# Designed miniproteins, single chains, continued (3), part 68

Each design is a single chain, and the fold is of that chain. pLDDT is the mean over its residues in the fold that is shown.

## One batch from the design tools (miniprotein)

Design m10348
Fold by ESMFold2-Fast:
Structure m10348 (fold): chain A 90 residues (1-90)
Amino acid sequence: SREAELEAERRAGEELVARARADLDGFLAELAAQGVVSFRELDLAAIAERLRELIERLRELRKAGKLDERQLVALETLEELRAILEERLA
């Protein structure tokens, strides 16, 4: 069901945030291995900036009522990941 799909997305987001919080370096290494982030381009400040820009765009879409339920879950996950990265940079 669509409700079960949303629950699965929420749990995946929570698990991803928990992994990033427990071991940020290992999490980033896993993303690099999957091609999401290049080790050559692994700059935490640049990643945090791109994440901030994406979050701001999603927040504007939310204000316009253009985000679906899955995108709202993704936005919450991205906001928590940004907070973890910004804490490392502080």
Scores: mean pLDDT 74

Design m10349
Fold by ESMFold2-Fast:
Structure m10349 (fold): chain A 74 residues (1-74)
Amino acid sequence: MRASRDEVRTLVRLAIHELMKGADPAEIAAKIREWMRREQVPLEELLEVMREVAATLSPEQQALLAELARIIEA
């Protein structure tokens, strides 16, 4: 089943909260990749939502999200 844009946004915000708690970005990226495959979410859609969410975040949270995006794209 394909996830909604709102579900993608919720996942991104949850990932930021986990990263703020000191979670490993590589582990979070692996979990997101697994979820994307299962829910049939294109990488481009995830990256678009990440950019949208980044505009609402603090500089510290933006840096964490940028590192997460870099790992997911690799």
Scores: mean pLDDT 82

Design m10350
Fold by ESMFold2-Fast:
Structure m10350 (fold): chain A 87 residues (1-87)
Amino acid sequence: GPMSDEEIEKKIEEIARELEETLGLDKEEVRELLTKLYEALRNGDLETAKKIYEELAKRIIESAVKQGLFERETLEAELAEYLARVE
C-alpha cells in the first residue's frame, strides 16, 4: 500500500542522518532537498524532481570527494589496512 506522509518523513530523516554521518552533509539541507523531491514527485512535477535529484547527487559526490572516499589514495590506504589485518 502507499506509504503515509509520516512514514516518508521518517525515511527522509533516516537518509539525511546517514548522509550526515557518512559524508558530513548538512542534515537540514539534505532533509529539505528530500522533502522537496518527495513533494515534486507526489505532484507529478518531474522537471523540479530532476533538478533536485541532480543537486542532491552533486552534493553527495562533492562531499565524498572532499572526504577522500572516491580518491585513489583513500582506497589504497583501506586496502593496505585490510591486508595488514588478514596477514
Scores: mean pLDDT 74

Design m10351
Fold by ESMFold2-Fast:
Structure m10351 (fold): chain A 84 residues (1-84)
Amino acid sequence: MAKEEIEKAKEAKKVVEEDTKKLLELVKKNPEDEELRKQAIEGYERGIGELKKLKSTLTSEEAKAILEETIKKLEEIIEELKKE
């Protein structure tokens, strides 16, 4: 079971990181677009919510750690976007 949960966590992390990279590139190209920045923040907040839900269903501590690390990175990105 642990291997399946770890793979699910890694896949979720990969999808989130790829989406985050694309969205940050769009915000960087359009630094004056406040609506785009707001949409990015809302998107990351939804992503964090889904990752927290997934984490609550897992029993593997390794899988939970992967998701927790990903959640913290997204929270840091949101804080940076809100300040800028």
Scores: mean pLDDT 79

Design m10352
Fold by ESMFold2-Fast:
Structure m10352 (fold): chain A 68 residues (1-68)
Amino acid sequence: RRPTTAEIVDLLRSHPIIASRVSDAEFEAWRTLSAEEFEARLRALLGTLSADDVDAVWDALAAFNAAQ
């Protein structure tokens, strides 16, 4: 099963690194975006993080995707 944009947003919302960077209102907006629009927003956010923080978020996303 492939995760939906809303499921990925909920995962990011639970991650302390991302939760400190994105408001609740922005997360709710992200849940309504198309996959392409969400990818653009996520790419922009990851571009503002340190390499270590990007790796931590990537590992969390990979683990979540593997569990589906």
Scores: mean pLDDT 76

Design m10353
Fold by ESMFold2-Fast:
Structure m10353 (fold): chain A 107 residues (1-107)
Amino acid sequence: STPEELEERREKLREKMREQGISESVIKLIEATHLGEEKVEIKLDGKEVEMKAVKLGSTMEEFAKAIEEAAKKAGDEETIELAKIIEENPDSEEAYEAAKKILERLG
């Protein structure tokens, strides 16, 4: 496959995710994880910030730490609080609900 054909396949996947109501920031985060990228640009509280990419198979705690760092750069206090809930007990029901709220806030 050519680089152009690979980009066309990626764009088709992005389009399907958009049709399912997944935000651009979440799409970028999924792609960064899949491509093994070190960093990804996301929107938090309407602000564009650079976040450390989370590897495939990373823990909830690692995700929360990366999100907390990005939220601090954005000044998004609500996302900082949600990330701390995950860090305190990453295997809890509360951590799962906090993670869902973070994904809803990513735009």
Scores: mean pLDDT 79

Design m10354
Fold by ESMFold2-Fast:
Structure m10354 (fold): chain A 87 residues (1-87)
Amino acid sequence: LSSMSPRDLARRFVQRLLDLGLISPELGAEMLRRAEESVARSEERGLSLGQQRREAFRSIVETGLENPEQLSPRGRRLFEESRRILE
């Protein structure tokens, strides 16, 4: 994963969530939009690639938790646990 661009990591992660049935396609699209915004902002701030990946991942998790109606019950639990790890 350290060799992947932040955008590629975000796309792969969201695709896996879709493949597992944890999120709606609409939520997946929103996650990718916000991850792209997060990466662009991180690039503007001169953050490292590792920091950009972490911020993209955080934006995906937060987007999911902001749209709980579009998460499966397992998806919500996974995202709450992911937020705890990011703290």
Scores: mean pLDDT 83

Design m10355
Fold by ESMFold2-Fast:
Structure m10355 (fold): chain A 94 residues (1-94)
Amino acid sequence: SNIERLKELYEDRSLSKEELIERLKEILDEIIAELQKKLAESTDPALQRELATFIALLKHLKSIAPSMSKEELFKAVGGIIGALEILEERIRAA
């Protein structure tokens, strides 16, 4: 569901920068919470490292988002979608 929300956000090029940041931060908070839960439940050290790294990346993006251009924000959203799809497959395989 969060991947679908990010895809909808990525496709909506009519949003203002402020609206894009607000919606992105909301979705990122939900993703971070879900990944933190998966990290706490994981017994695989490699997966724990991957989850911790991705959580840190998402937290950093939230911090720098107001300083980014609208184009940079859309590129970041696209990158997160791809990375999250790979990570979700890795979690299901573990």
Scores: mean pLDDT 87

Design m10356
Fold by ESMFold2-Fast:
Structure m10356 (fold): chain A 55 residues (1-55)
Amino acid sequence: EKKEKAVEEAKKYLKEHYPEDIYNIFLSLIDKAVEQLPEDATVEDIIAAIVENLP
C-alpha cells in the first residue's frame, strides 16, 4: 500500500535521472532493498537503499 506507492515513485525518479542500463540494474535490486525497509519507508529511503547497493 504506502510502501508500494513509494516504490513506484522511486522507480519513476530513477528512470528519469539515470540511463536505461543503470535503471535496469536498479530494478534488479529493488526487491531486496524494499524487503529490508520498514512499511513507512519514503521515496527517498527507497532510492538511497537501491543506490547504496550499486557501484
Scores: mean pLDDT 75

Design m10357
Fold by ESMFold2-Fast:
Structure m10357 (fold): chain A 55 residues (1-55)
Amino acid sequence: SSHVKRVVDRAREARRRGAPEDEVDRLLQDLQQLMNERKFTQADGDRLIRELDRL
């Protein structure tokens, strides 16, 4: 989905900024778990983007 792509793109930006790899990986693991459980929503995407942008 477009929201998944936005989260992944923001994770790449965080890594380029030198964000802690473990924090980025944790947020990507949260995304993967939500997708695996088929529970991922736009609200989850927005939350993950906000957390990545704060790193």
Scores: mean pLDDT 86

Design m10358
Fold by ESMFold2-Fast:
Structure m10358 (fold): chain A 98 residues (1-98)
Amino acid sequence: DELERILRLVEELAEAVVNRDWERAEALIEELKKIPLAQEHARLLETALRAAKELPEKAKEAEKKGGTKLSDELKEEIGEGIVLIALAVAKLELKKRL
């Protein structure tokens, strides 16, 4: 069942994100992009991962303009949260097809 394969990849992606293994997360998103049924969800996840990766640089620019300095741990926690929310949305949408 292709849907079960997609759900398994999404679960593995969630574990990669919790472990902050961004290289593995990116590879799993590329696998999802190869599956037509998952392509829209893969694009959402790719966008979320890009936002997480860009967060440290954008926070650094805000600091230069007199903004609040965010700790590296908080930046990582926010990035993780963004991707986990996108994963929860993807799982909910996929379950509607069951």
Scores: mean pLDDT 74

Design m10359
Fold by ESMFold2-Fast:
Structure m10359 (fold): chain A 107 residues (1-107)
Amino acid sequence: SKEDEEKKKTLEELKELVKKLTEETLEEVAKAKTEEEKQEILDKWAEKMIRILDAIKELFPEYSEELDEIEEKLRSIRELSTEEGIEKLKEITEEFEKLIEKMIKDI
């Protein structure tokens, strides 16, 4: 249906948005000079990701549990070291991409 095609397009656009946001964040972290600046960049990325997940939950409430699991991991980033935060960012981005691909297939 037209509605299903619009939902797929929205999910594909969000997947690309997150990929770009993550790549830009990793570049900013690499350029940062202090651990405090790196942590601030990672925390800002996590907050942006949480807003994206909240928007997806409004459109796809049937995936709320899976999205909430990713959100919990995002909220944990502020308690991690920079190295652990970068690894968690990569893990979360991969999990998000897989979830979006699953959602697209389910439509």
Scores: mean pLDDT 88

Design m10360
Fold by ESMFold2-Fast:
Structure m10360 (fold): chain A 107 residues (1-107)
Amino acid sequence: SEYEEVLALLEEQIATLEEVKRLIREGRLEEALRLLRESAARLDAALARVTDPELAALLQSDRDLYRRLIALIEEGAPAEELLAEVDAAIAGLEAHRAWVRALEAQR
C-alpha cells in the first residue's frame, strides 16, 4: 500500500538524519550534504508515485525540511544550529511516522 511504502521511506529518512547528525558532529559536512541530497532525491521519486493527497502533502513538508537543512549547510551555518535543525527534522519525521501509522490502523 502507499501507506506501507511511505512508512518505510519515513523510517529510512529518520535513520539518514541520525547519520547526518553524526557526520555534522564529526565536522564531515560534505559527506552530510551528499547523504542529504541522495535522501532528498529518493523523497522526490516517492512524491512522483504517491496519489494520496494527504501523503503527498506530508512528503512535500519532509522535502522542504531537507531543502532547508541542505541550504543551512551550504550557507556555513554553525554546527550547533545545524544539530538543532536536524533534531527538529527528526522530531517532525517521527510525528509524521506516527500519523501514517494511525491512518493505516483506521483502515
Scores: mean pLDDT 87

Design m10361
Fold by ESMFold2-Fast:
Structure m10361 (fold): chain A 75 residues (1-75)
Amino acid sequence: PRLVVPAPATLDQLGTAAVIAGEEYGEGEVVFVDAEGRPVGRIPVTREDAELTGEELREWLRARAEAVGVEVLPS
């Protein structure tokens, strides 16, 4: 299962997508797409990642998005 998030992304969009991918599907990924719908980055999400608290998950996601070259905007 994959969840598509626009790039640039907000932390709220990342947090929601990661929790759904990890908790509901057990394994998943967040795929970032540009304005043309092209994938520009991916973050794999596991059940273990979804166990992070909201604040820890947001910081983890921000760092991972930045590592794949995706800008993260304030919510």
Scores: mean pLDDT 73

Design m10362
Fold by ESMFold2-Fast:
Structure m10362 (fold): chain A 85 residues (1-85)
Amino acid sequence: MAALAEQQARLSELTRRYLKLSQNYKKAIENNDIEKLKETIKELRQLVEELDELAKETTDPRLRTSLLHLKQSAENLIKEGEEYL
C-alpha cells in the first residue's frame, strides 16, 4: 500500500487530470463536438475508477473525503454529458 505522502501526490495528479477533462468537456459542448464529448466521458469514467480505488486504499479520513468529493464532481460531469448525448 502507498504511503500517505504518495497518496496525497496521487490526489494532486487526479485533481489536475479532472480540471483538464472538465475544460475538454466545456470545449466539446461549446463546439458541439460529439466525438470529443464521448472521449472525455470515457476518460472521466477511468478517473472515477482510480479515485474510488485510492479512496478504498487510504486510511486518512480527510484524504478519503477529498477523493470522494472529486469522484462526485466527475460523476456529475459524466451524467450531464450523457444527458447531452
Scores: mean pLDDT 86

Design m10363
Fold by ESMFold2-Fast:
Structure m10363 (fold): chain A 100 residues (1-100)
Amino acid sequence: SHAQRREEKLASMPEEKRKLYLLILELISAELEGNEEAVEEAKKKIEELNLPKEEIEEIKEEVIKEILEELEKLKKKAEEAGDKETLEKIEETIEKIKEL
């Protein structure tokens, strides 16, 4: 259902904002994986869009908010399951995302 909600939201966005949204998702994923090459590639692609910094920051904040909401839901499920290892990993990921 999260994938479906993301597709519906992307379909309602202007094409340039959709491209920026997807590139920011790629950037965040690369940073979470520690893939420095993918981080630099995503940053370069974002710069090539030549969009105002204010627009980039708005979409970045929106993407981060959506990821944090998804992680908080996963955290709740891990707490209910008593899965301490998964809970710790989710909490570390949330902290890392908040620093972006």
Scores: mean pLDDT 81

Design m10364
Fold by ESMFold2-Fast:
Structure m10364 (fold): chain A 100 residues (1-100)
Amino acid sequence: SIEELREKAKKTLDEIAKIIVEGQPEYKDEVNERKKNIEETLDKLVAGEITPVEALKNISKELTKIGEIISKLPDEMQEKVIAKEKEFRDLLNKILDAAS
């Protein structure tokens, strides 16, 4: 279900945030704010309160900011978090398709 995909996406975001905080603890507040904004956007999308186009625009903005943080991580942690970001993007695409 779309709700199950949303919960998987939120879990993947938690894993991304954990890797970033372990690599660069100074970004804890920023990454948690971006995570919260993405989660709220996913909740609104699943509730039918926003369009898939609006959700993608909002989430892409937050992911760009997370990507800037990832670029500052040690190489070993970058590989790990990039793999989780790909997993999140795959889940996001499934949610957007299901919401259309």
Scores: mean pLDDT 87

Design m10365
Fold by ESMFold2-Fast:
Structure m10365 (fold): chain A 66 residues (1-66)
Amino acid sequence: ALQEALDAARARMRDFAQQGLEQRKKKIEQLRKEGKSSDDIDKVQDQINQQGQAQVAAEQQRVAQL
């Protein structure tokens, strides 16, 4: 039960990471089409990465309660 819950949480964290990668690719492509600079693209990548880290941290907090 506990191990299954931990494995499920790890799977969700991987899904969050994968979704973050897909969202980042789409957003970068959009910004390139809009003619944004590399610096602007880097800032958006950092924002998406921070958001993903927050999601993983929230899931880790849920796991800590198990």
Scores: mean pLDDT 77

Design m10366
Fold by ESMFold2-Fast:
Structure m10366 (fold): chain A 86 residues (1-86)
Amino acid sequence: GPPTDPARVEAGLAGLEETIDEIEKRVDAGDRSHEVSILLTAAYVGALALRVEAEQIPDPAARDTMLARVDELLKRIKEIGERLDA
């Protein structure tokens, strides 16, 4: 396939972070709806897709930086999920 553009992965991570921020805002407001659970699941799937793309970045330093950001977002998603289950 075409070489993975780190800027494309970075843009994807920024969009995912905005989505997670919106989900967290809804949960903080007391929203425990099925819609929030669907959005959180979609964010998780998106994070996994970005992880696969980040693993294909040829530069090790850029790859490691992007993978660390994906892992941080996956951690936030899991923490929000735990709050919904509490």
Scores: mean pLDDT 86

Design m10367
Fold by ESMFold2-Fast:
Parts: sequence; structure tokens; C-alpha cells
Structure m10367 (fold): chain A 70 residues (1-70)
Amino acid sequence: SEMDKLREQTIKEIRERADAELSRIRDPTLRQNLRDAVDTIIEALRSGLITPEQALSSMDRAIETFRRRS
């Protein structure tokens, strides 16, 4: 379906953004915390608990949080 395609495209975008941010983080604990946050967002999106727009918004908040802590 069109929604399934949008969901998969959004997951791909989230993973690409996560990979870029992970490459900047040297602290293994902070890297693991970002991975866990990303996995939670992807799982919520896959299960239909959140929309693609909400998933991207959550990813933006996660990136901002980790940039402040780095």
C-alpha cells in the first residue's frame, strides 16, 4: 500500500540520519543510547503507533538531545 511504502521510506531516512549522528559520537554509552532511541522510534512506526511525520519529529528531538550532550 501507499502507506506501507511511505513507512519504509521514513524508516530508511531515520536510519540514514541515525548513522550520520552515530559517526560523530565517540562515547560508546551515548552511541548505544542513540541506537536504542532510534530502534524505539522505528518500532513505534512499524507497529502503527505513530505516523511518519511523528517519527521524523521524534528523530529530530533525539538528534537535538544527543548533540547537546556531546
Scores: mean pLDDT 86

Design m10368
Fold by ESMFold2-Fast:
Structure m10368 (fold): chain A 90 residues (1-90)
Amino acid sequence: MSIIETAKKILDEVTAKVAQELEKQGKLEEKEEFVSYMDIIKDQVVKAIEANPSEAKEILIKALEDIKKLAEELGLEEVAAFIREKIEAI
């Protein structure tokens, strides 16, 4: 399904952006923890969309909002802004 492919791509882009920012800050342990968290979230989002394809956009937006909040809590303001742009583009 095209929306599942879109969701995976967006979540992969967010994961890469967070990993890059944490690596630049020397936070390699936090990077590994966040990447692991994102793998779980990606699997959950895909399964949720497969269960209810009509709500795919809403499922993806909610997941991105939760990830944005976590990025803000970690002080990753540029990542939070990137996620906001992705939400607005959906």
Scores: mean pLDDT 83

Design m10369
Fold by ESMFold2-Fast:
Structure m10369 (fold): chain A 61 residues (1-61)
Amino acid sequence: MYQLSEEEKKAAEELMEKYGLSESQAIEFIEMLLKEKESLSTIAQRLNLSQSAVSAARKLL
């Protein structure tokens, strides 16, 4: 995985704590939001999350 910025690290930690994601899942989620720019529903399905969780997590970035 690439090195995360301080803000991205904080977002990853919050994703792990609030949504029960593993560290690898949280980092993958941040990468998808920033680089792939896929729809919230697609990201939610890939990570087995709700769309509400994806939307809330995006606000942490």
Scores: mean pLDDT 69

Design m10370
Fold by ESMFold2-Fast:
Structure m10370 (fold): chain A 112 residues (1-112)
Amino acid sequence: SSDLQRAAGLLSQARDHLKTALENYEKALASTDEKEKEQLLQQGDDHISQASRDLSQAADLAERAGDSGSADDARAARATVLSLREAGDYVEGARRGIRMVGSALARVQSLL
């Protein structure tokens, strides 16, 4: 399915954004410079926002293709990442997001 192929691409992009967010958040937590810490947290948040958009689009595409399971997985990953970011659990949120998106991507790829 063209929609499932596009969903797989967006899930892959979301996973890459979450990995970059994780790297920025880990660097921020290790930094002793307050300005550097704020910049790294903002860069991480920008990547979370990009991942959130990609996950929303992937869910819509998966649902249109009749794969409601992958759509639900993508929405759950998005909700988990955003909820943990709001709670200040930045690193844990990104790590869980990466695992959840990886599982959703594997499911979509098994249907291609």
Scores: mean pLDDT 91

Design m10371
Fold by ESMFold2-Fast:
Structure m10371 (fold): chain A 94 residues (1-94)
Amino acid sequence: MHVEHATADPVSAAAGETVTITGTVTLPGGKAMVSTYIGGVMTDAAGNVTKTYVRYPEEEVVSEGPYEATGTVTLTATGSAATFSGAIVAVAKE
């Protein structure tokens, strides 16, 4: 499993605004079935935490060398002011 930071743009949003979380992960070489997930976390001004995880791409892929994936997930702010963070994860299944 490889986990890398994902960038939230913007890092904070007002209610009803959308934030795009984009990350790139590299898995070292090896013959494996790979699943990639991008996750986002939103914390609103009231302290409510929302977590979202999306597979990207939707299907698992077979990699015979280094695997690189760039994933994107969009979150909508549900409170007054919200802050955003994210991570991208690649999981080798061999």
Scores: mean pLDDT 74

Design m10372
Fold by ESMFold2-Fast:
Structure m10372 (fold): chain A 75 residues (1-75)
Amino acid sequence: MEEEFQRFAQLILESSPEMAVVGISVLLSVLKTDKSLSEEELKAIVEALEYVYQKTKDPRVQELAKEAIETAKKK
């Protein structure tokens, strides 16, 4: 689980800004609709998104990562 989300973060950072936006938008949709995510999965997702937020140079990717982190923390 943690390794999968770390790989996701790396893929987002290696992708074009447009593909990174799509990837985070899909994850944000999952966070808003899936009520079955465990606390361990939510924590791993938050850690991966915080890594993207700190490392990304694209403001759109940074804003979406921030929204996704806030969404995960509200669960």
Scores: mean pLDDT 78

Design m10373
Fold by ESMFold2-Fast:
Structure m10373 (fold): chain A 89 residues (1-89)
Amino acid sequence: LPLPEDWSFEEAVERIREEANRRFYELAKEKGLPYDEAVELERKFSAMTPEEAQKLVPKLKELNEKIKDVRLETRRWMAEQIAALEARR
């Protein structure tokens, strides 16, 4: 990941996080995973009553399981980039 040498650690970490999010979205889209549906459902879930939320929990878990591998891959990439950035300090 090309990072300017004059950037603060905070700016570099923020760039890495943005790139990780972009990679996650692209990879999920390439694999035909229901990322948009999972995001919409999670947003609705947070705004719901406990009774309404309970009806959506099985569907949310199913969607999260489908995107789990892509999420783990993206998280690992992000962690490696941040670790490499820390190592060069």
Scores: mean pLDDT 72

Design m10374
Fold by ESMFold2-Fast:
Structure m10374 (fold): chain A 94 residues (1-94)
Amino acid sequence: MKYSPELARNLVLLALQELLELAESHGLEDIAARLREVIAEVKRLEDAREAMELTIRTVEEILAELESRNAPQELIDAVRRLLASLRELLAGLE
């Protein structure tokens, strides 16, 4: 499926916001702070592809950190699903 840059950016922001709420619910303040910074940067970036690539890289780093810390499986699974969805969005970006 092909996505417009604007639609892709909005889907990325929605996904990041959901992940932020999940991280906050588990008391992961350091992960939550990093997600807030990435959300602000994605909103600032004019190029949707650059915003998507930054988001994927950040989510990959967060996933690795959560796995190394033995974070709750629910959170790890949510991040893995988000990463898979982001990669599909990037592949379909116009």
Scores: mean pLDDT 80

Design m10375
Fold by ESMFold2-Fast:
Structure m10375 (fold): chain A 66 residues (1-66)
Amino acid sequence: SEFDEALAALEADPRNLHAVATLVRLLLEDPSLLDRVPARWRPFLTAWVELARSGDLLARLPPPPA
């Protein structure tokens, strides 16, 4: 699925903005998909989703997990 492909791409490259953008879009469309995200990625993707919802283009981009 598009979700699984984007998640795999993000796990391969934590700085892959295309994968982040795809996952954020999918999470905005279906918030229940967050339950399918590995625990290590949930805070990172939640921060990106919040940034997207706020429309705050001046906010600092969330760092990838260590």
Scores: mean pLDDT 76

Design m10376
Fold by ESMFold2-Fast:
Structure m10376 (fold): chain A 100 residues (1-100)
Amino acid sequence: PLTPEQLQALFDLGALEVAVATTIVALKNELKRAKDPQVKKMLEEQIKKAEEFLDWVSELADRVPEMTPEERQAAVAEAQKRYDELFKEIKETEKKIKSL
């Protein structure tokens, strides 16, 4: 059985997976509605980055049982940091699209 600490790490990483998967769905819906080729390219680039993040965090989650507590804490912190950076980039791209 997993320890409470391992379960917490899996919960934290899983929350980021759900958040980014939801964002990918929203971006893909925007892409379907986009008519401007430049807007389409910007959305496609953001979808690619979000999908790369999702793949990476899923790989981290798979390795949680093999990690030390220190490695798990560092992995969750790094995942949160990268998610925050990705979300900021997506918001900045949304602002640029709206200014067009």
Scores: mean pLDDT 89

Design m10377
Fold by ESMFold2-Fast:
Structure m10377 (fold): chain A 61 residues (1-61)
Amino acid sequence: VPFTPLTPEEVERLKKAAIEAAKQGKYSEAVGLVLRMIAEGAPQEVIDETLKELDKIAEER
C-alpha cells in the first residue's frame, strides 16, 4: 500500500485506544499504540497530548 499519513480520524482512534488501554492497566499496549502513532507520522501535538493523558492515568492509579 502507498504510505499515506494518518488521517485526523485515524489519529483520534489510536489516541482513544491508547488511553483506554492505559485505563485498563495495559501500559505496554498503550505505549505500543503511541509508538505506532509516531511511526505512522501522527502530529507531535497529538502525541504529546496522548502521553500527557497516559501520565495522568498512571499517576491517578
Scores: mean pLDDT 77

Design m10378
Fold by ESMFold2-Fast:
Structure m10378 (fold): chain A 79 residues (1-79)
Amino acid sequence: SMARREENEALHRDVEAEIEQLREEVSKQVKNYMQEAEKAKENPTESERLRKEAEQLVNDTEKAIQESRALMEAERAAS
């Protein structure tokens, strides 16, 4: 139906907007972790931990994006 198509198009736009905002926010957090790692350079264990936290954040974010897109595609398939 036309109404369901409009709802699915709105959902797609909302999901992609949320993904863009999430990626921008994660990019800022990664930069903060990298700056903290540089400040902690005298402690290599702490510096490496902060770098791994940044890597984990990126991986978790990509997984969340894939899950959000899978939900969107399920809604599109239902239309």
Scores: mean pLDDT 79

Design m10379
Fold by ESMFold2-Fast:
Structure m10379 (fold): chain A 98 residues (1-98)
Amino acid sequence: MKEKEEKYKEAYEKKKKELEEFYEKNLPEAIKELEELLKKGTDKEEILKEIEKVESHIEEMEKKAKELFEKDPEKAGELYAHREVMKKVLEELKKAIE
């Protein structure tokens, strides 16, 4: 069935839209929180190290999405959407501290 690819794409697009709307509202607040931590003297290197941990987790999500495609294309699509949106969020957070 060609249905697996369709389910993957539909789930991906729906989840991506939901996540993008969520982060559009919440990312400015997260950036402000990060700026406040820097004002309090939090080590920039410590913050970067935590971001790197999340980046590693995103790489694992990509691998998991590929494994899930054959068994659950909808979940694979959702997981890949989460990976794509989180990658952009982390790039914005890195820019805020640089």
Scores: mean pLDDT 80

Design m10380
Fold by ESMFold2-Fast:
Structure m10380 (fold): chain A 94 residues (1-94)
Amino acid sequence: MEEEKKKLVERYNRSLEVRELVRNGASAQEILDLLLKDPKIRNASKLEQVRETARLLGLPLTDEEIEEIYKEAKGDVLKAVEILIEKFRELEEL
């Protein structure tokens, strides 16, 4: 319970940090480098790294929609993160 609470707080803080970096013009590489500092994300599958990026950006995407983005990126995590950042910026313009 306490360990789960710490993980939720860490995830929330990381979510705020990632969103603020994107708003301030951070590149997809800078966002990916920040995410890969977490061993759980670094050791995850490429698709799960893309899913976690979408979740931290707060994008209202299903797992299937994220998988389609990963396919569009041809398995390139950096390219998939670029697509997710563009979608985040489109939502912030609404």
Scores: mean pLDDT 81

Design m10381
Fold by ESMFold2-Fast:
Order: sequence, then structure tokens, then C-alpha cells
Structure m10381 (fold): chain A 90 residues (1-90)
Amino acid sequence: SMLEEAREAFELGKKYYEEGDYEKAVEHFEKAIELLEKTPISEEKIKLLNEIIDFLAEVKKTHPIFEPVLKRAIELDIDIGLERIKEAIS
């Protein structure tokens, strides 16, 4: 449910980006990351997070407004990686 909502928020963010509404795009990307932060770790969550990071890393090059949400997404990716390492060495 939350994962599906995160995917929809990401798709809406991309639509606003294509329309040139960068502020609304950022709001929807922030919502996607917020929903992912509340979702249990799964391969689908990791795949969606990587898709968001790849997109934001590209659009940030021309539109610096996307840098804060990109940093938040990268922080989530690091947290997931650390949790997986802790599970592997326990």
C-alpha cells in the first residue's frame, strides 16, 4: 500500500517536472521518500528508491532545487545499506 503510494507520488513528481512545475515536482518526490521511509525493506522498495535517486541525480544537474530531496533519498539508501550489514554480521 505505502509502496504503491510512493510509486504514484514519484510518477506524479515526474509529470510535474515535465510540465515545468519544479516546486510541485519536489513536493511529490519528498512525499515518495517519506512513504519509503515508513515502508519495510524489500527488493521493490530498494528498486524504487534507486529509480528515484537516478532520476534526481540527473535533473539536479540543471535544476539545483532537486538537491535537498536527492540528499534525503541518498541518506535513506545509506540507512538501508547499514541495516542490511548489521543483519549480515549479527
Scores: mean pLDDT 88

